# Designed miniproteins, single chains, continued (4): the designs that were tried, part 8

Each design is a single chain, and the fold is of that chain. pLDDT is the mean over its residues in the fold that is shown.

## One batch from the design tools (miniprotein)

Design m12247
Fold by ESMFold2-Fast:
Structure m12247 (fold): chain A 87 residues (1-87)
Amino acid sequence: SGYLSLIEQAGRAAGRAGGETAARHYGPNPAAQQAAQQAGRDTALQLLQNAGKQNLNITPDQVIAQSVAVGIETGLAVAREAAAAAS
């Protein structure tokens, strides 16, 4: 349960950060926020699975930080592509 809670927390943090960053540069884009949230969840899951397989310690803060970074990049990419298509 704590494992799933961390993945969902990372996804929400990534979605918020990615959505807000994309909106600042390209205006409101719900698709960018959703893509950022999903990328954050996927990144958190992958990090936790890889740490488990390699018997490595990873902190919740590290999982959230990396998920947020990927979320920001994903949100910006989706918003940039949408803006280019609208031009």
Scores: mean pLDDT 87

Design m12248
Fold by ESMFold2-Fast:
Structure m12248 (fold): chain A 86 residues (1-86)
Amino acid sequence: MAAERLLRAMEEAEELFRKALELAKAGDLEAARAELEKAFEILRRAAEEVGLETIDALSPEEQARLEAKEAEVAPALRAALEALAA
């Protein structure tokens, strides 16, 4: 199912964002950037596999699940990006 594919990719990306934050805090900025690149690649491939038209055609319930997951993941991404920018 398309929503499950995207949710799985977001869960994997969140874990990588958390790893990137820990690496950045430890001063390993190169390793932190590598984990961020892996996370973005996972999300990009999932979006390509599902297709934008399929995402737009998801039920309101499936869209709500994706929005909730995005809200959960966004703080981890933001923290990792801030740590790399400092």
Scores: mean pLDDT 81

Design m12249
Fold by ESMFold2-Fast:
Structure m12249 (fold): chain A 87 residues (1-87)
Amino acid sequence: ALSAEELWEGFEKHMEKLREYLKTLPDEDRAKMLRSMVDSFLEAGLITKEQRDEILSLVDAGKLDEAEDLLFKLAREAAKELIKKES
């Protein structure tokens, strides 16, 4: 079985690749991807409904960098705790 450290390292690597990919997209496509990711992260239990609404308001305001930073920060913190419990 994978250790908690190995699971976390795999998650961090995946998050880094997703952030790199988002930076290659035009603003319209980046906003669309962020909206889809927010819904997916909510369904996965990585963010709350209130946090989703906050991130979507940033996307609607064209603050894509701020929306991305908040989404990934919240998901990272939640996933770290989840991986620690599943180990």
Scores: mean pLDDT 78

Design m12250
Fold by ESMFold2-Fast:
Structure m12250 (fold): chain A 85 residues (1-85)
Amino acid sequence: SSEQEKVVNEMKDFVRRVVRDPFVRDMLIKMLDDSLSQSKEEAKRTLDDIIVLVETELRRAGYSDDEIQKVVDELRKLGDKFLKS
């Protein structure tokens, strides 16, 4: 739906701001695009995987646990919005 595409674009923009590694960023953006053609169950697993990858990358990049938690919370909020669309 157009609402799902809008939420995915919001998530892509968020990933572009937060993930500085271009290879990880491009992989995450591809996973987000793929979620649009998946079942809700598959999309939920893809979104959970994206969150784990973002958390891992931010921890590797030296972000604090508090900063990582804020990013994870925002991604979960957007993911829930996508799944309810």
Scores: mean pLDDT 86

Design m12251
Fold by ESMFold2-Fast:
Structure m12251 (fold): chain A 84 residues (1-84)
Amino acid sequence: SIDDLIKKIDQIIDISKKSGDDGSVKIFTDLKNDVKNGKASKMDVQIDIGVIQMRLSINKKYDTMDQIQPIIDQAIKLADDVIP
C-alpha cells in the first residue's frame, strides 16, 4: 500500500538523519510529500534511491549502506506495486 511505501521512506529518512546526511533527508522528505500527493512516478523513486546509494558510496559509508539496502529494496518493490 501507499502507507507501507511511506513507512519505508520514513525509515530511510531516519537512518539518513542519524548518519548526518542532511541532503538525503531533504531528498526523501520531498519524495515522501510527492508520494502522498500522487505526484511521484516510479522513476522518481528509483532516481532518488540511486542518488542516496551514490552519496553513500562516494563517502564510503558502507556500514550505513548495508543497514539501508534492505529498506531500499522493499521501497523499490512497494513503489513498483502501488505507483501507476
Scores: mean pLDDT 81

Design m12252
Fold by ESMFold2-Fast:
Order: sequence, then C-alpha cells, then structure tokens
Structure m12252 (fold): chain A 76 residues (1-76)
Amino acid sequence: MFEELLKEIEEEARKLGLSDNQIKQIVLMARQLHDAGVSLKEIEEVVRQLIDLYKEGKYSSSEATRLMFNAINKAE
C-alpha cells in the first residue's frame, strides 16, 4: 500500500514538471511521515503541499519542516 502510494507520487510529480532531485526529496519526506505513523491520506495531503511549494518556487527547508511537524503532531 505505501510503496504503491510512493510510485503514484513519483509519477504525478514527474508529470507536473518536478525535477528528479525534487521528486527524491518528496519521497524521502513521505517515508519519514510514514515511519512516524502518519496516515496515508495525511501523507498525500503533505506531499501535494510540498509539490505546490516547489512549483511556486516557494520551497524552503523551514516551510517543509513546518508541514512535516504539523502532520506528525496531528497524527498523535
């Protein structure tokens, strides 16, 4: 199930014009959320937000960290 989600994320991000490096970063963040016990639906939501940040040129490590921590805290 989770590995299927990762493949869908990679395919969608590639289709939306993200670079291979940006896709790898998103996959790593998705794996970190899954390891933290975040639900697949919440992981999809965070991933979509991260993709949008990359597309808008607004991606930063602080913004990504904020989204990741919010998802983890929501899961607890």
Scores: mean pLDDT 79

Design m12253
Fold by ESMFold2-Fast:
Structure m12253 (fold): chain A 100 residues (1-100)
Amino acid sequence: AEEARRQAEADAHVERVRKLDPTVSDKELEMLREAYLRAPRLPALAQEVNRLSKEIKDLPPEKQAEARKRLGELISEIARYELPLAVDAAFEKRVEEKRK
């Protein structure tokens, strides 16, 4: 239900961008859709990175190694969404410019 709703919102967002800028390529619209779907996950991941970074210094040495590995995994996942989100931000700016 939630995932289906987000998919519908992503589709509506892509359709809005396409109508405001018909010159946008299918490839760019696919990237925009992916960025929109990924965006809601980033705040939770960023919060976990922040929490773990603060806690790591107070852990025993054996637990610090495990926590550092998890921190690296979270940072890598966040980085994986950076390009799609940058694409989404660029399209939002273009939409705003066409409204002015």
Scores: mean pLDDT 71

Design m12254
Fold by ESMFold2-Fast:
Structure m12254 (fold): chain A 90 residues (1-90)
Amino acid sequence: ALDALIETLEEIIEEIKKNELSIEEIISFLHSLAKYAEENGLEEVAEIARKTVKKLEELLKNKGSKEEIEEARKEVIEALKKIIELIKEA
């Protein structure tokens, strides 16, 4: 159900805002989201999720600064908000 997915995404946004999720946990969630989106024909959602994963994986590989990690967290929140809007319009 799309309503359950929206609720999960809103919960994840709040956990990211509270610094309750590591970057690795965010990557794991986004991989699961991308797979679900592909299997359900939500191609734009899957693309946003995969693009966000690539940015986060590069950040971890390069041992990004505290400021780069904070900026990446804000970018994830904005990406998840866009995904919620796309799901609501579907």
Scores: mean pLDDT 85

Design m12255
Fold by ESMFold2-Fast:
Structure m12255 (fold): chain A 60 residues (1-60)
Amino acid sequence: ASEEEIKQGIADIATGVAIADLKNGVKVSEEEVRRILSDVPPELQERAIKYVKEKQKELE
């Protein structure tokens, strides 16, 4: 996959997690995000976790 495809995937996951958290009142853990992105380089996993946290803060 291209770097742009990976970035889009991270954005999609972050958005999905934020929406699911709002609807279910359940917070997806950092470990769950890492599990979903296990094939992604560590630096991109950290970026995804940061994105999820920022999106959750934005939607609160």
Scores: mean pLDDT 64

Design m12256
Fold by ESMFold2-Fast:
Structure m12256 (fold): chain A 59 residues (1-59)
Amino acid sequence: SAELAAQTIAHARGLADKAIKESGEAGEGTLTVDGNTVTLTIKTPEGEVTLTADLNATA
């Protein structure tokens, strides 16, 4: 549902913010939504970190 998708996206944004704060570095992030898949890519000095949430699998 749209409500569940919105909640999942909000949660993913919160996790991204926490990860950036815990790393102690300003990360450059890109959030992409493709159907039931939410992909967050954070660029760090050690490389890119990709976090993926499957809304269908999370339900």
Scores: mean pLDDT 65

Design m12257
Fold by ESMFold2-Fast:
Structure m12257 (fold): chain A 70 residues (1-70)
Amino acid sequence: MKVTIEVDTRTTAAQIESALEKAINELKADEVEIVLKPDTHPAVKKMAERIAKKFSEKYGIPVKVVEDKR
């Protein structure tokens, strides 16, 4: 099951990590996609990429970061 998490400029590292933990452990996701909203701050994009890699390595599932395109 693929789970999608939306991230914007106000999203914190703790919120992304909590959402990923819930997706993997409660929803039993076999794939997670983190969608960056168009106006997401570059620092938050870098943070999301770092957290995605960490969780992908920890749980052995693909965690991808993609940009939301209109």
Scores: mean pLDDT 80

Design m12258
Fold by ESMFold2-Fast:
Structure m12258 (fold): chain A 119 residues (1-119)
Amino acid sequence: MLEELKEDLISKLKAWGYPEEYIKKVEENLKTIEDLIETIKKIGKERNEMLSSGVEIAGYLLRLGASDEEIIRRLQEMGIAPEEAEELVRVLREAPDSVGAEGVLIRLAVDRTLELREK
């Protein structure tokens, strides 16, 4: 059971573009259910910090006149999944006023938390 949950988490980390070295360290350190819970909390925090940096970079690139494809590529290089990068760029272009960057971070954090809890 714990090994199945580890495999699910590792699969999601790969899909989210996490480095292989980081994924290996996570896999080696998951020995108990408490380790799994702590790891999920840490990933959530790291994801929020990474997405915050991604928003700043995307905003900077938008000011430089970069294309959506270039911005998405740069965000992927930071470890942001293609789907998240596309959503971030879309929100920044279409709805900056009320939900903007903060709204994107909240939605992506909630989505990824729910995804981690799915079978």
Scores: mean pLDDT 65

Design m12259
Fold by ESMFold2-Fast:
Order: C-alpha cells, then sequence, then structure tokens
Structure m12259 (fold): chain A 69 residues (1-69)
C-alpha cells in the first residue's frame, strides 16, 4: 500500500541520516522505497551505510508487511 511505502521511505531517511549517508544518497534510497523497490533501497543502504543499516531497514520492512498484510 502507499501508506506502507511512505513509512518505509521515512525509515530509509532516518537510517540514512543515522548512518551518515549524504543527502543525495538518502534521496535515492527514499525514492526507491516509495517506488516499492525495497530490496534496492536496502542494497543502497548497505553499500553506503554498511550491513547493519540494511539489516535494520529489512527488519522494519518485515514489521510493515505484518502490519499491512
Amino acid sequence: SAAMLEEAARKARELGEEYGLSEEVIEKVVRLAREGRLDAAGALLAVHGGPEAAERFGKYVAELREKYG
């Protein structure tokens, strides 16, 4: 749903900021999440923020999938 993807995009921004990604990279991750390209968003977080950033994003996406069905 659009609501789920917006929550994922918000989390992507929070993690990008926490793990020190540049604003340009954060905007790319947020766009990918809004487009439903959640695996691509996670991969970009991993490349720029490290595996822990991607793992935390993946856990949050799993929680969103439970919430939204």
Scores: mean pLDDT 89

Design m12260
Fold by ESMFold2-Fast:
Structure m12260 (fold): chain A 63 residues (1-63)
Amino acid sequence: MKKLEEQILKEYHRIVRENPTWSDEEAAEKAAERLGQKKSTVMKVLSKHEARLLAEAEAARAA
């Protein structure tokens, strides 16, 4: 993964752990603010990562 994508995922997960009552959008906005990125960029990285995890889980079940 590119270093920026890794930083976005780490910051997002940290915020989610510290703020479990926040929505995905609220956590993504805070991560974007922390990293100087657009919220849309953070959301795209999260969606891409989630899609990969879902595909891997489905492949494991199909095997």
Scores: mean pLDDT 77

Design m12261
Fold by ESMFold2-Fast:
Structure m12261 (fold): chain A 96 residues (1-96)
Amino acid sequence: MEEELEKAFDLLEKALREGKPVTPEIRDAAIYVLKAIAEKLGKPPIDSETIEKIRNAESVEELLEIIREFLKKYGVPVPEDLDPEALVATLRELLK
């Protein structure tokens, strides 16, 4: 996996697992991961509305909901109650 992508996953995974405050760095990591997934799936680029939602996310819960909606929109539905670690594992699997 690309070094920058692995770094983004590590940051996002730790934030979701440990319930860390959503910082600009965590939001940027989420955007970077979702852009990579869109490219891998051959889908249109992540839209500006989704990017704006992530940049305005105040909590881990909001960030997770935005990620689930993105995956659903791109044909990868996930349960709303999916564990944060399992969600990150799903994102990693999509990039293999």
Scores: mean pLDDT 76

Design m12262
Fold by ESMFold2-Fast:
Structure m12262 (fold): chain A 82 residues (1-82)
Amino acid sequence: SKEEEIERLLEEAEREIERARDSLPEETYEAVRRALETLKRLKEKMAPDDMISLLRDFIEAIRLYGRSDPELLLRALERSVP
């Protein structure tokens, strides 16, 4: 089900954030956590396919930039998370 996929992606996002935690400045880590909380609130208000797409983009941004470019991660989140 799409609800099960969304829940799985939320768990994956949490794991990726924690994996990157030691590489992130405090302010960036806080912003990433706030973005995840925003996505959790949007779960009830968005179409499931749009939510899945946003979560995949969010996870990819953390994987790509979380350990290398915290500033670019913040800019990616501002673009991806409404």
Scores: mean pLDDT 82

Design m12263
Fold by ESMFold2-Fast:
Structure m12263 (fold): chain A 95 residues (1-95)
Amino acid sequence: PPVPSPEELARMSEEAKKLVDELMKEVREEQKKKNLSTEETLLLFEKKVQEKLDSIDDPFLRRLFLREAGDAIKKEFPGNVLADSYGLQLQRLSS
C-alpha cells in the first residue's frame, strides 16, 4: 500500500494525540467519578482503546493511535507493572 507523505503522517500524528488525549480525559473522569482502583482504571483504559480502534478505519492512524496510547498509559502510571506491560503490548501492535 502507498506510504503517506511526511505531511500526511504529521497530520495523522496530531489526530492520534487528540484521540488519546480525549480517551485519557474520559478515563480520568470515570476514575474520579467511580473511585476506581488502579487495576479497574487500567481495565477501563483497555476497553476504551478497543472501542476507539474499532472506530478508526485508516491503518496508519490506528498504528499512531496505538503508539500514543501506549506512551500515555505508561506516563499516567509510572512504575506500574500492568500499565507498563499493556503500554508495551499496544506499542508492539503498532509495528
Scores: mean pLDDT 84

Design m12264
Fold by ESMFold2-Fast:
Structure m12264 (fold): chain A 98 residues (1-98)
Amino acid sequence: EKEERLERLKAEFDAAVDKLDENQLITEIKNVLKRLNLPIPSDEKIRELIDKYRPEVRAEVYRRLETAFEKGLEVTVEQLLDYYRSLLIDKIIEEIKK
């Protein structure tokens, strides 16, 4: 069933997110900030922002996956994880710009 495949992909995505190294993600965020010539906050502040935006970003990834399935499009866990990382980084950068 289509619904079973959707739920399986959500579970695989959640497992992939749980396996992400938070220290590597912090380093990636710092590298983006350096390239954009923006102030670099403390590691503690970046971690706080990751925790703040994580639920919202996961919900947006779920919505994108559901929309793709409704349109008969195939997406991979790797594509969802790339979208998650990009969206999370963008939200954190926008907050730092404020």
Scores: mean pLDDT 83

Design m12265
Fold by ESMFold2-Fast:
Formats: sequence, C-alpha cells, structure tokens
Structure m12265 (fold): chain A 55 residues (1-55)
Amino acid sequence: SPAIELLKEGMLTRAREQGLSEATLARIEAEFDDQVKTDPQGVLQAALERLKELG
C-alpha cells in the first residue's frame, strides 16, 4: 500500500532527524514490517488517526 510505504518513510525520516542510531532505525523498520505483515489494516488505521492529530 502506498499509504503504508509513506508512513514507514515518514517514521524513519523523523527518527533520523532526532538522531537515532542506524541500529535503532533497523529495529524500528523491522518492527514496523512485522506489524504490517500481522495487521496491515490496524497499522493503516492507527497511522491515519495519528495524522488527524498532527493536522
């Protein structure tokens, strides 16, 4: 899903801007990918709800 791909990129970009290590980024990416495999609809819904809060 393009929406899920954009969410992943946004999450990783924000984490890099916060100065998180490459090892931490790899863990975040792996966890996100695992959640997408287990519950892609839940990930999308949670992200859309988060985007509403951010405006």
Scores: mean pLDDT 77

Design m12266
Fold by ESMFold2-Fast:
Structure m12266 (fold): chain A 118 residues (1-118)
Amino acid sequence: MEEVERLEAEFRRLVDELAQSTDPEEIIKLGDKLAEVARRLREAAKDDPEYQARMDAWGEQYLAFARGLVEAWREGAGIPPTRADLAKALAFSKVAEALGVPGAQELRDEIERLLAEV
């Protein structure tokens, strides 16, 4: 299997594991692994400008997912958000940061502060 295909398969597996987890500590560890795979994908595809552009869009989507989770945590009605929800937001922000999205680091710092308060 090509390196990019292998890394994409690993990324999808980790995302599926993260989506099913309710343990904040496990989610944080999965997020760190996802960010590392994202960095490796960037490096593996460095000479492919079309793929780099797709990764830029992908990173923006993960930043949007992280923002959506933080907004749901702050303004959500009904079932209260959990530390696991904030941990998932942190994971997505780390992926966006690894993919080089502007504003991802600032959002990550905000989520880390929120996790310290919960």
Scores: mean pLDDT 81

Design m12267
Fold by ESMFold2-Fast:
Structure m12267 (fold): chain A 63 residues (1-63)
Amino acid sequence: SVQQGQQLRQQGDQAEQQGNYLQAFHLYQQSGDLYDQAGDLVSAQQSYQKSGRALRQHVQQQE
Protein backbone atom coordinates (compact mmCIF):
# COMPACT_ATOMS: atom_id res chain seq x y z
CA SER A 1 0.00 0.00 0.00
CA VAL A 2 0.98 3.67 -0.35
CA GLN A 3 1.08 4.02 3.45
CA GLN A 4 3.45 1.05 3.80
CA GLY A 5 5.64 2.47 1.01
CA GLN A 6 5.85 5.79 2.86
CA GLN A 7 6.75 4.05 6.15
CA LEU A 8 9.59 2.10 4.50
CA ARG A 9 10.87 5.29 2.83
CA GLN A 10 10.97 6.99 6.25
CA GLN A 11 12.86 3.99 7.68
CA GLY A 12 15.31 4.29 4.76
CA ASP A 13 15.82 7.98 5.57
CA GLN A 14 16.60 7.04 9.19
CA ALA A 15 19.08 4.37 8.05
CA GLU A 16 20.85 6.99 5.89
CA GLN A 17 21.06 9.35 8.87
CA GLN A 18 22.77 6.54 10.81
CA GLY A 19 25.21 5.92 7.93
CA ASN A 20 23.69 2.51 7.22
CA TYR A 21 23.55 2.96 3.44
CA LEU A 22 23.16 -0.74 2.65
CA GLN A 23 20.11 -0.91 4.97
CA ALA A 24 18.77 2.31 3.38
CA PHE A 25 19.22 0.75 -0.10
CA HIS A 26 17.09 -2.28 0.86
CA LEU A 27 14.40 -0.17 2.59
CA TYR A 28 14.09 2.21 -0.37
CA GLN A 29 13.81 -0.72 -2.81
CA GLN A 30 11.01 -2.26 -0.71
CA SER A 31 9.31 1.17 -0.55
CA GLY A 32 9.51 1.50 -4.34
CA ASP A 33 8.06 -1.98 -4.84
CA LEU A 34 5.09 -1.18 -2.58
CA TYR A 35 4.40 2.13 -4.34
CA ASP A 36 4.64 0.36 -7.72
CA GLN A 37 2.18 -2.34 -6.58
CA ALA A 38 -0.19 0.44 -5.42
CA GLY A 39 0.06 2.16 -8.84
CA ASP A 40 1.90 5.22 -7.46
CA LEU A 41 4.58 5.27 -10.14
CA VAL A 42 5.92 8.73 -9.23
CA SER A 43 6.57 7.75 -5.59
CA ALA A 44 7.97 4.39 -6.75
CA GLN A 45 10.47 6.19 -9.03
CA GLN A 46 11.50 8.53 -6.19
CA SER A 47 12.09 5.59 -3.82
CA TYR A 48 14.11 3.71 -6.48
CA GLN A 49 16.23 6.84 -7.07
CA LYS A 50 16.90 7.09 -3.32
CA SER A 51 17.83 3.39 -3.35
CA GLY A 52 20.40 3.91 -6.13
CA ARG A 53 21.92 6.89 -4.30
CA ALA A 54 22.18 4.88 -1.06
CA LEU A 55 23.93 2.03 -2.90
CA ARG A 56 26.47 4.50 -4.36
CA GLN A 57 27.15 5.86 -0.85
CA HIS A 58 27.62 2.30 0.46
CA VAL A 59 30.17 1.53 -2.28
CA GLN A 60 32.04 4.78 -1.50
CA GLN A 61 32.25 3.80 2.21
CA GLN A 62 33.88 0.48 1.15
CA GLU A 63 36.61 2.46 -0.67
Scores: mean pLDDT 87

Design m12268
Fold by ESMFold2-Fast:
Structure m12268 (fold): chain A 78 residues (1-78)
Amino acid sequence: SEVEEARALARELVAAGVSAEEAAERLEELGLDAEAKRAFLATWTALRLETALSGLPVDAPPEEIGAAMTEKVKAMAA
């Protein structure tokens, strides 16, 4: 299904380290339906947040974690 393909693509592109801009271009090339695009963005955002949190020290204060999450969500949702 297109939704499954979109989720698989999001995982692949995040693992490959491609930029959000490049990922958006790839989505447009594929001409996916709105539901599939939403599934891609949800998966992409979740994985990018996980990556951002993994880059923080284990003792990072909650304020820094919250700021990192907010910045990533805002950037990926825009």
Scores: mean pLDDT 70

Design m12269
Fold by ESMFold2-Fast:
Structure m12269 (fold): chain A 81 residues (1-81)
Amino acid sequence: MDEERLKKAREAAEQALRLLGLSPEEAKELAEKEGIDTSGLEPEELAERIKEAARDVLLQSARVAESLGELELAEELRRAV
């Protein structure tokens, strides 16, 4: 159970780290591929919202890692925010 929780937290963190590295244009393309209506949204605003959500995911993954004794991973994820 805990190993599966840690695996899912790592996978979520990896996806979040990719989202933090997106340009505004890449964020818009990703949102459009996911079926999100980006009409009327500035690419910069969309990128900010995506990055804010990604930071929340990283913090949540860090809490999961810390609760499972993976302190080094938890610190790495918190630093990435």
Scores: mean pLDDT 78

Design m12270
Fold by ESMFold2-Fast:
Structure m12270 (fold): chain A 79 residues (1-79)
Amino acid sequence: SMEEIEKALEEVRKAADEIVQAYRDLANGGDPEEALARIREAMRRIGEAVQRLASIDPNAAKEAVELVRKATAEALKLQ
């Protein structure tokens, strides 16, 4: 359903934001192990949401991948 797609995309956005925040915290002298654990968990959640989206609509899965790509580009600017 469209609601399931929107919910999964929102989960991807939130997880992508968590990755950006973890990199920001790391850049500001935060604990590397804690930051990496947060990134790993966020990536796991993204993977689960993308798999759900791919089963419903492959185009929505591509949109999710693009959201992650944009977040990764923002995180790289913090390095």
Scores: mean pLDDT 84

Design m12271
Fold by ESMFold2-Fast:
Structure m12271 (fold): chain A 84 residues (1-84)
Amino acid sequence: GIQEAIQHAQQAIEAAKKGNTEEAEKHIKKALEALSTQVSPLEAGIVEGFALIYIGVGKVIGDENLGYEKAAQYVLDKALEESK
């Protein structure tokens, strides 16, 4: 449910802050998968698209940790909105 999306997004933020981009990416993917079962396909696609943009921008500017952290925070914020 939505709580799994929240938990995975929080774990992704913590992994990104510790510089573990591989774990951050795994948890972002799990958060997006959990969120996609709770929202419309259009909303799920929009959230995934913006998460991927944050990750991509982080790689381009040479700050992957920041990119993954911002992506995870965005997914968390969306999951929290849906939990209401």
Scores: mean pLDDT 87

Design m12272
Fold by ESMFold2-Fast:
Structure m12272 (fold): chain A 63 residues (1-63)
Amino acid sequence: ISDETIAAIARRLGLSREQARELAELLLEGIKNQSSEPARKAAERFGLSDDEVTALGVLVLLG
């Protein structure tokens, strides 16, 4: 995951770079393992909608 992608996530959600990195890693884990569990945990932890989690997952895949 690039620093650009982490910065974009932080800016979009108003998170610190450290929180954005944790979120990006959690989403990447779900994608890598073909599991919805990490994405669901991210949504609960950061208060994200299903649409927002999907958009961030695409951003993580591209970055």
Scores: mean pLDDT 77

Design m12273
Fold by ESMFold2-Fast:
Structure m12273 (fold): chain A 79 residues (1-79)
Amino acid sequence: MARERRRAEARREMRRVLLRYSLDEEDKIIAELQEIMRRYDLSVAEARAMVREILEENFSPDLPEEVRARLQAIIDALK
C-alpha cells in the first residue's frame, strides 16, 4: 500500500491502543504497539513520533507524573 495510507492505518490502530491505556496494562500496550510497528513496517522514529502526536492530541499536557513516566516508558520501549 502507499506509505501515506500505511501511516494513517498504523496511527489509527496506535490511537485505539493508547486510548485504552491503563496503569495495569502497560506491558500489553507496549506489546500491541510493537505488533503494529511490525505489521506496518514502521521505523522506531516513525512509531515514536506517532505515539507522541497521539498523546499530545488526546491527553492533557499536565498529566500526573506517574502517568507521564509510564507513557514515556512506552515510547522508550519502541526500540
Scores: mean pLDDT 73

Design m12274
Fold by ESMFold2-Fast:
Structure m12274 (fold): chain A 88 residues (1-88)
Amino acid sequence: SAVRAALDAAVERVVEELKKYFDNPEQFQKAVEYLREAADALSRGDGEAFQAAWDKAIEEAVKGSKTPEQAEKARELLRDLRLTGPAG
């Protein structure tokens, strides 16, 4: 699916951006796991599963953040992923 390919590409882009702000990938590994879960749910039109995974992804990314700036950037990147989903 073109939509799923676009969502996967968006997740990969978010991961690359997160690497710029976090010294250790391990700090956001769980966030990436939930991002992929959210992308999969969104590609299937499952808003409930998307909301649950999205919230957990933000929470895990924030837990790895050392500054408010890092946390804000993570939220911004995750919001961008939401906007690239199927008709919403």
Scores: mean pLDDT 74

Design m12275
Fold by ESMFold2-Fast:
Structure m12275 (fold): chain A 62 residues (1-62)
Amino acid sequence: GAAEAARKGEGAKEMGLFIQPHRPEQGKAAIELGEKGKELGEAGKAEEANRYVMEAERVLGL
């Protein structure tokens, strides 16, 4: 659901921040995609939020 997508977006952002010093471009992309997924999930836009979350997970190799 939307709440799960928001939580996953937050997690992807946190992982992006963690890897950014070693993988700057991938880290930045994961942060931006994760933040967007979190925003959309908190707004109740589950389908769009999950789209961004899946993209963030792909960038992170998950």
Scores: mean pLDDT 84

Design m12276
Fold by ESMFold2-Fast:
Structure m12276 (fold): chain A 77 residues (1-77)
Amino acid sequence: SLEDIIKELIIKDEKLPEDIAEELARLAVLMQQLGIPSSEFKKVLDEAKELVEKGEEEKALKLVQERRDEYEKMLKE
């Protein structure tokens, strides 16, 4: 699936943990469904990557989950 492809690319290119890469891939697919530009996804990816580099993996995961929740609300409205 597109989600699986994006997840593998994030793991390979960005060296992010699988759990965070999986949530980012889900977010990317959701953003694409809503017509949100890839540049907005890149901002979330960069933020998550910075948090992981600082050892703040829980914060990175929460940040991606919160962004996904925001977009899921938009999809339901």
Scores: mean pLDDT 81

Design m12277
Fold by ESMFold2-Fast:
Structure m12277 (fold): chain A 85 residues (1-85)
Amino acid sequence: MTPEERLRFEAEVLLALGLIYLHLGKKSLEQGNYEDALKSYRKALELFREAERLFEQAGDTDGVRQARKNIEEAEELIKKAEEKL
């Protein structure tokens, strides 16, 4: 595995983990647990931002675009959950 392949793999893992936290946040929101939803969405946002950085370092433009899309979604979900507090 090259250093660039390793960065891409790490970014993919972080992206997947971020998606898990987004899903957990959505479930918490459906249950009326707005504070838990916010914690999960903030964790997802952090993971997506780290994934974006690693994709940029790896030169993976498709990965960067996917990470940015997930960042935007996480930011929208955070704003929506904050409105419920």
Scores: mean pLDDT 89

Design m12278
Fold by ESMFold2-Fast:
Structure m12278 (fold): chain A 100 residues (1-100)
Amino acid sequence: SALEKAKELAEEIIETAELLLEAIETKNLNLLIAAALRVIGLEFDLERTDLPEELKEKLKKALEYLKEAVKYYLKEDYEKAREKAEKAKKIAEELLKELE
């Protein structure tokens, strides 16, 4: 169902945000690359998923924050990278609470 897919995408965004936060904390480039690849995969999944527009926009916003976090990490602005990853996680967690 669309609801189950939205929940799956939100859970994957949370896991990706946590991976990115670990990359920031440890300054581990391999974890950053893994997180960045997951973001790309999640964007492709979201584009191909038939969801209510409101849910799709919230998931897109969370993914945009993860992309911003990657950008700030590459600029060595770790505080802004952390802020963006935390915002992405919060959106996905709030969405999960709204889904059942």
Scores: mean pLDDT 89

Design m12279
Fold by ESMFold2-Fast:
Structure m12279 (fold): chain A 67 residues (1-67)
Amino acid sequence: LRAEAERLRQEALKRIRDGVPLEEVKALVAQWGQQMLDRGIPPSEVLRAVEEVLAAAEKAAEEVRRA
């Protein structure tokens, strides 16, 4: 899970830097979270990973808008 979450985080940040709307990135993260739940990963671990990636993406999107 940790390695997959880190890859997702890097992909989300790259998409934000490439100009992809934050809403599309949020949808990507939600779909990934559902896939992790479907694979039987504990909900508490999936929710933590999703929250960390979303926080990073939101911060990056704000920085891009202010640049």
Scores: mean pLDDT 80

Design m12280
Fold by ESMFold2-Fast:
Structure m12280 (fold): chain A 80 residues (1-80)
Amino acid sequence: MEEERKRRLELLDEMAKLVFEINKLYQSLKKKDPEKAEEAGKLLDEAVNLVREAMRGTVDEIEKYLEKIKELLEKIKSLA
């Protein structure tokens, strides 16, 4: 129970860091390229929705959502 709780908190913390990185790239794109920023904003919204789902999930579900957020980060990096 304690190990599972610690694992969940570690995964949620990693997700928060990835979303923060996505938001930083989105803010940068808003200043440099507004058209790419619109696409990046949609990816950021998707990442935020995945975090909401993860907060209700099991460790296995959180790991799947974390992988999806990593994919969204890579997509935003490709826009920059």
Scores: mean pLDDT 82

Design m12281
Fold by ESMFold2-Fast:
Structure m12281 (fold): chain A 97 residues (1-97)
Amino acid sequence: MAAEKQANQKAAEEYAKKTQEYADRSRALAEELRAEGGPQALIDRAEAVARQNEQMAKNNELAAKEGTHTGQISAKSNADLSEAQLRRLEAAAEAAR
């Protein structure tokens, strides 16, 4: 129904905003580690996490346009995973300082 689609679109849009924020923060951290001359393995990990979070953000932007129930569930899952990846990366970066 139209109301359900609108609710799904709004929820997916909120998750898309969150995943974009997590992607931006992951990318900023990767660039910070590179600028600091951190361990190459940690820089490589940060780059991989940033790329993954950027892809999840792109996927969630598409889900927000679809307005499906499945898209909304997928968008939430991507937001949760993106946040977890960022939290783990932040902890690893702090431990290396």
Scores: mean pLDDT 82

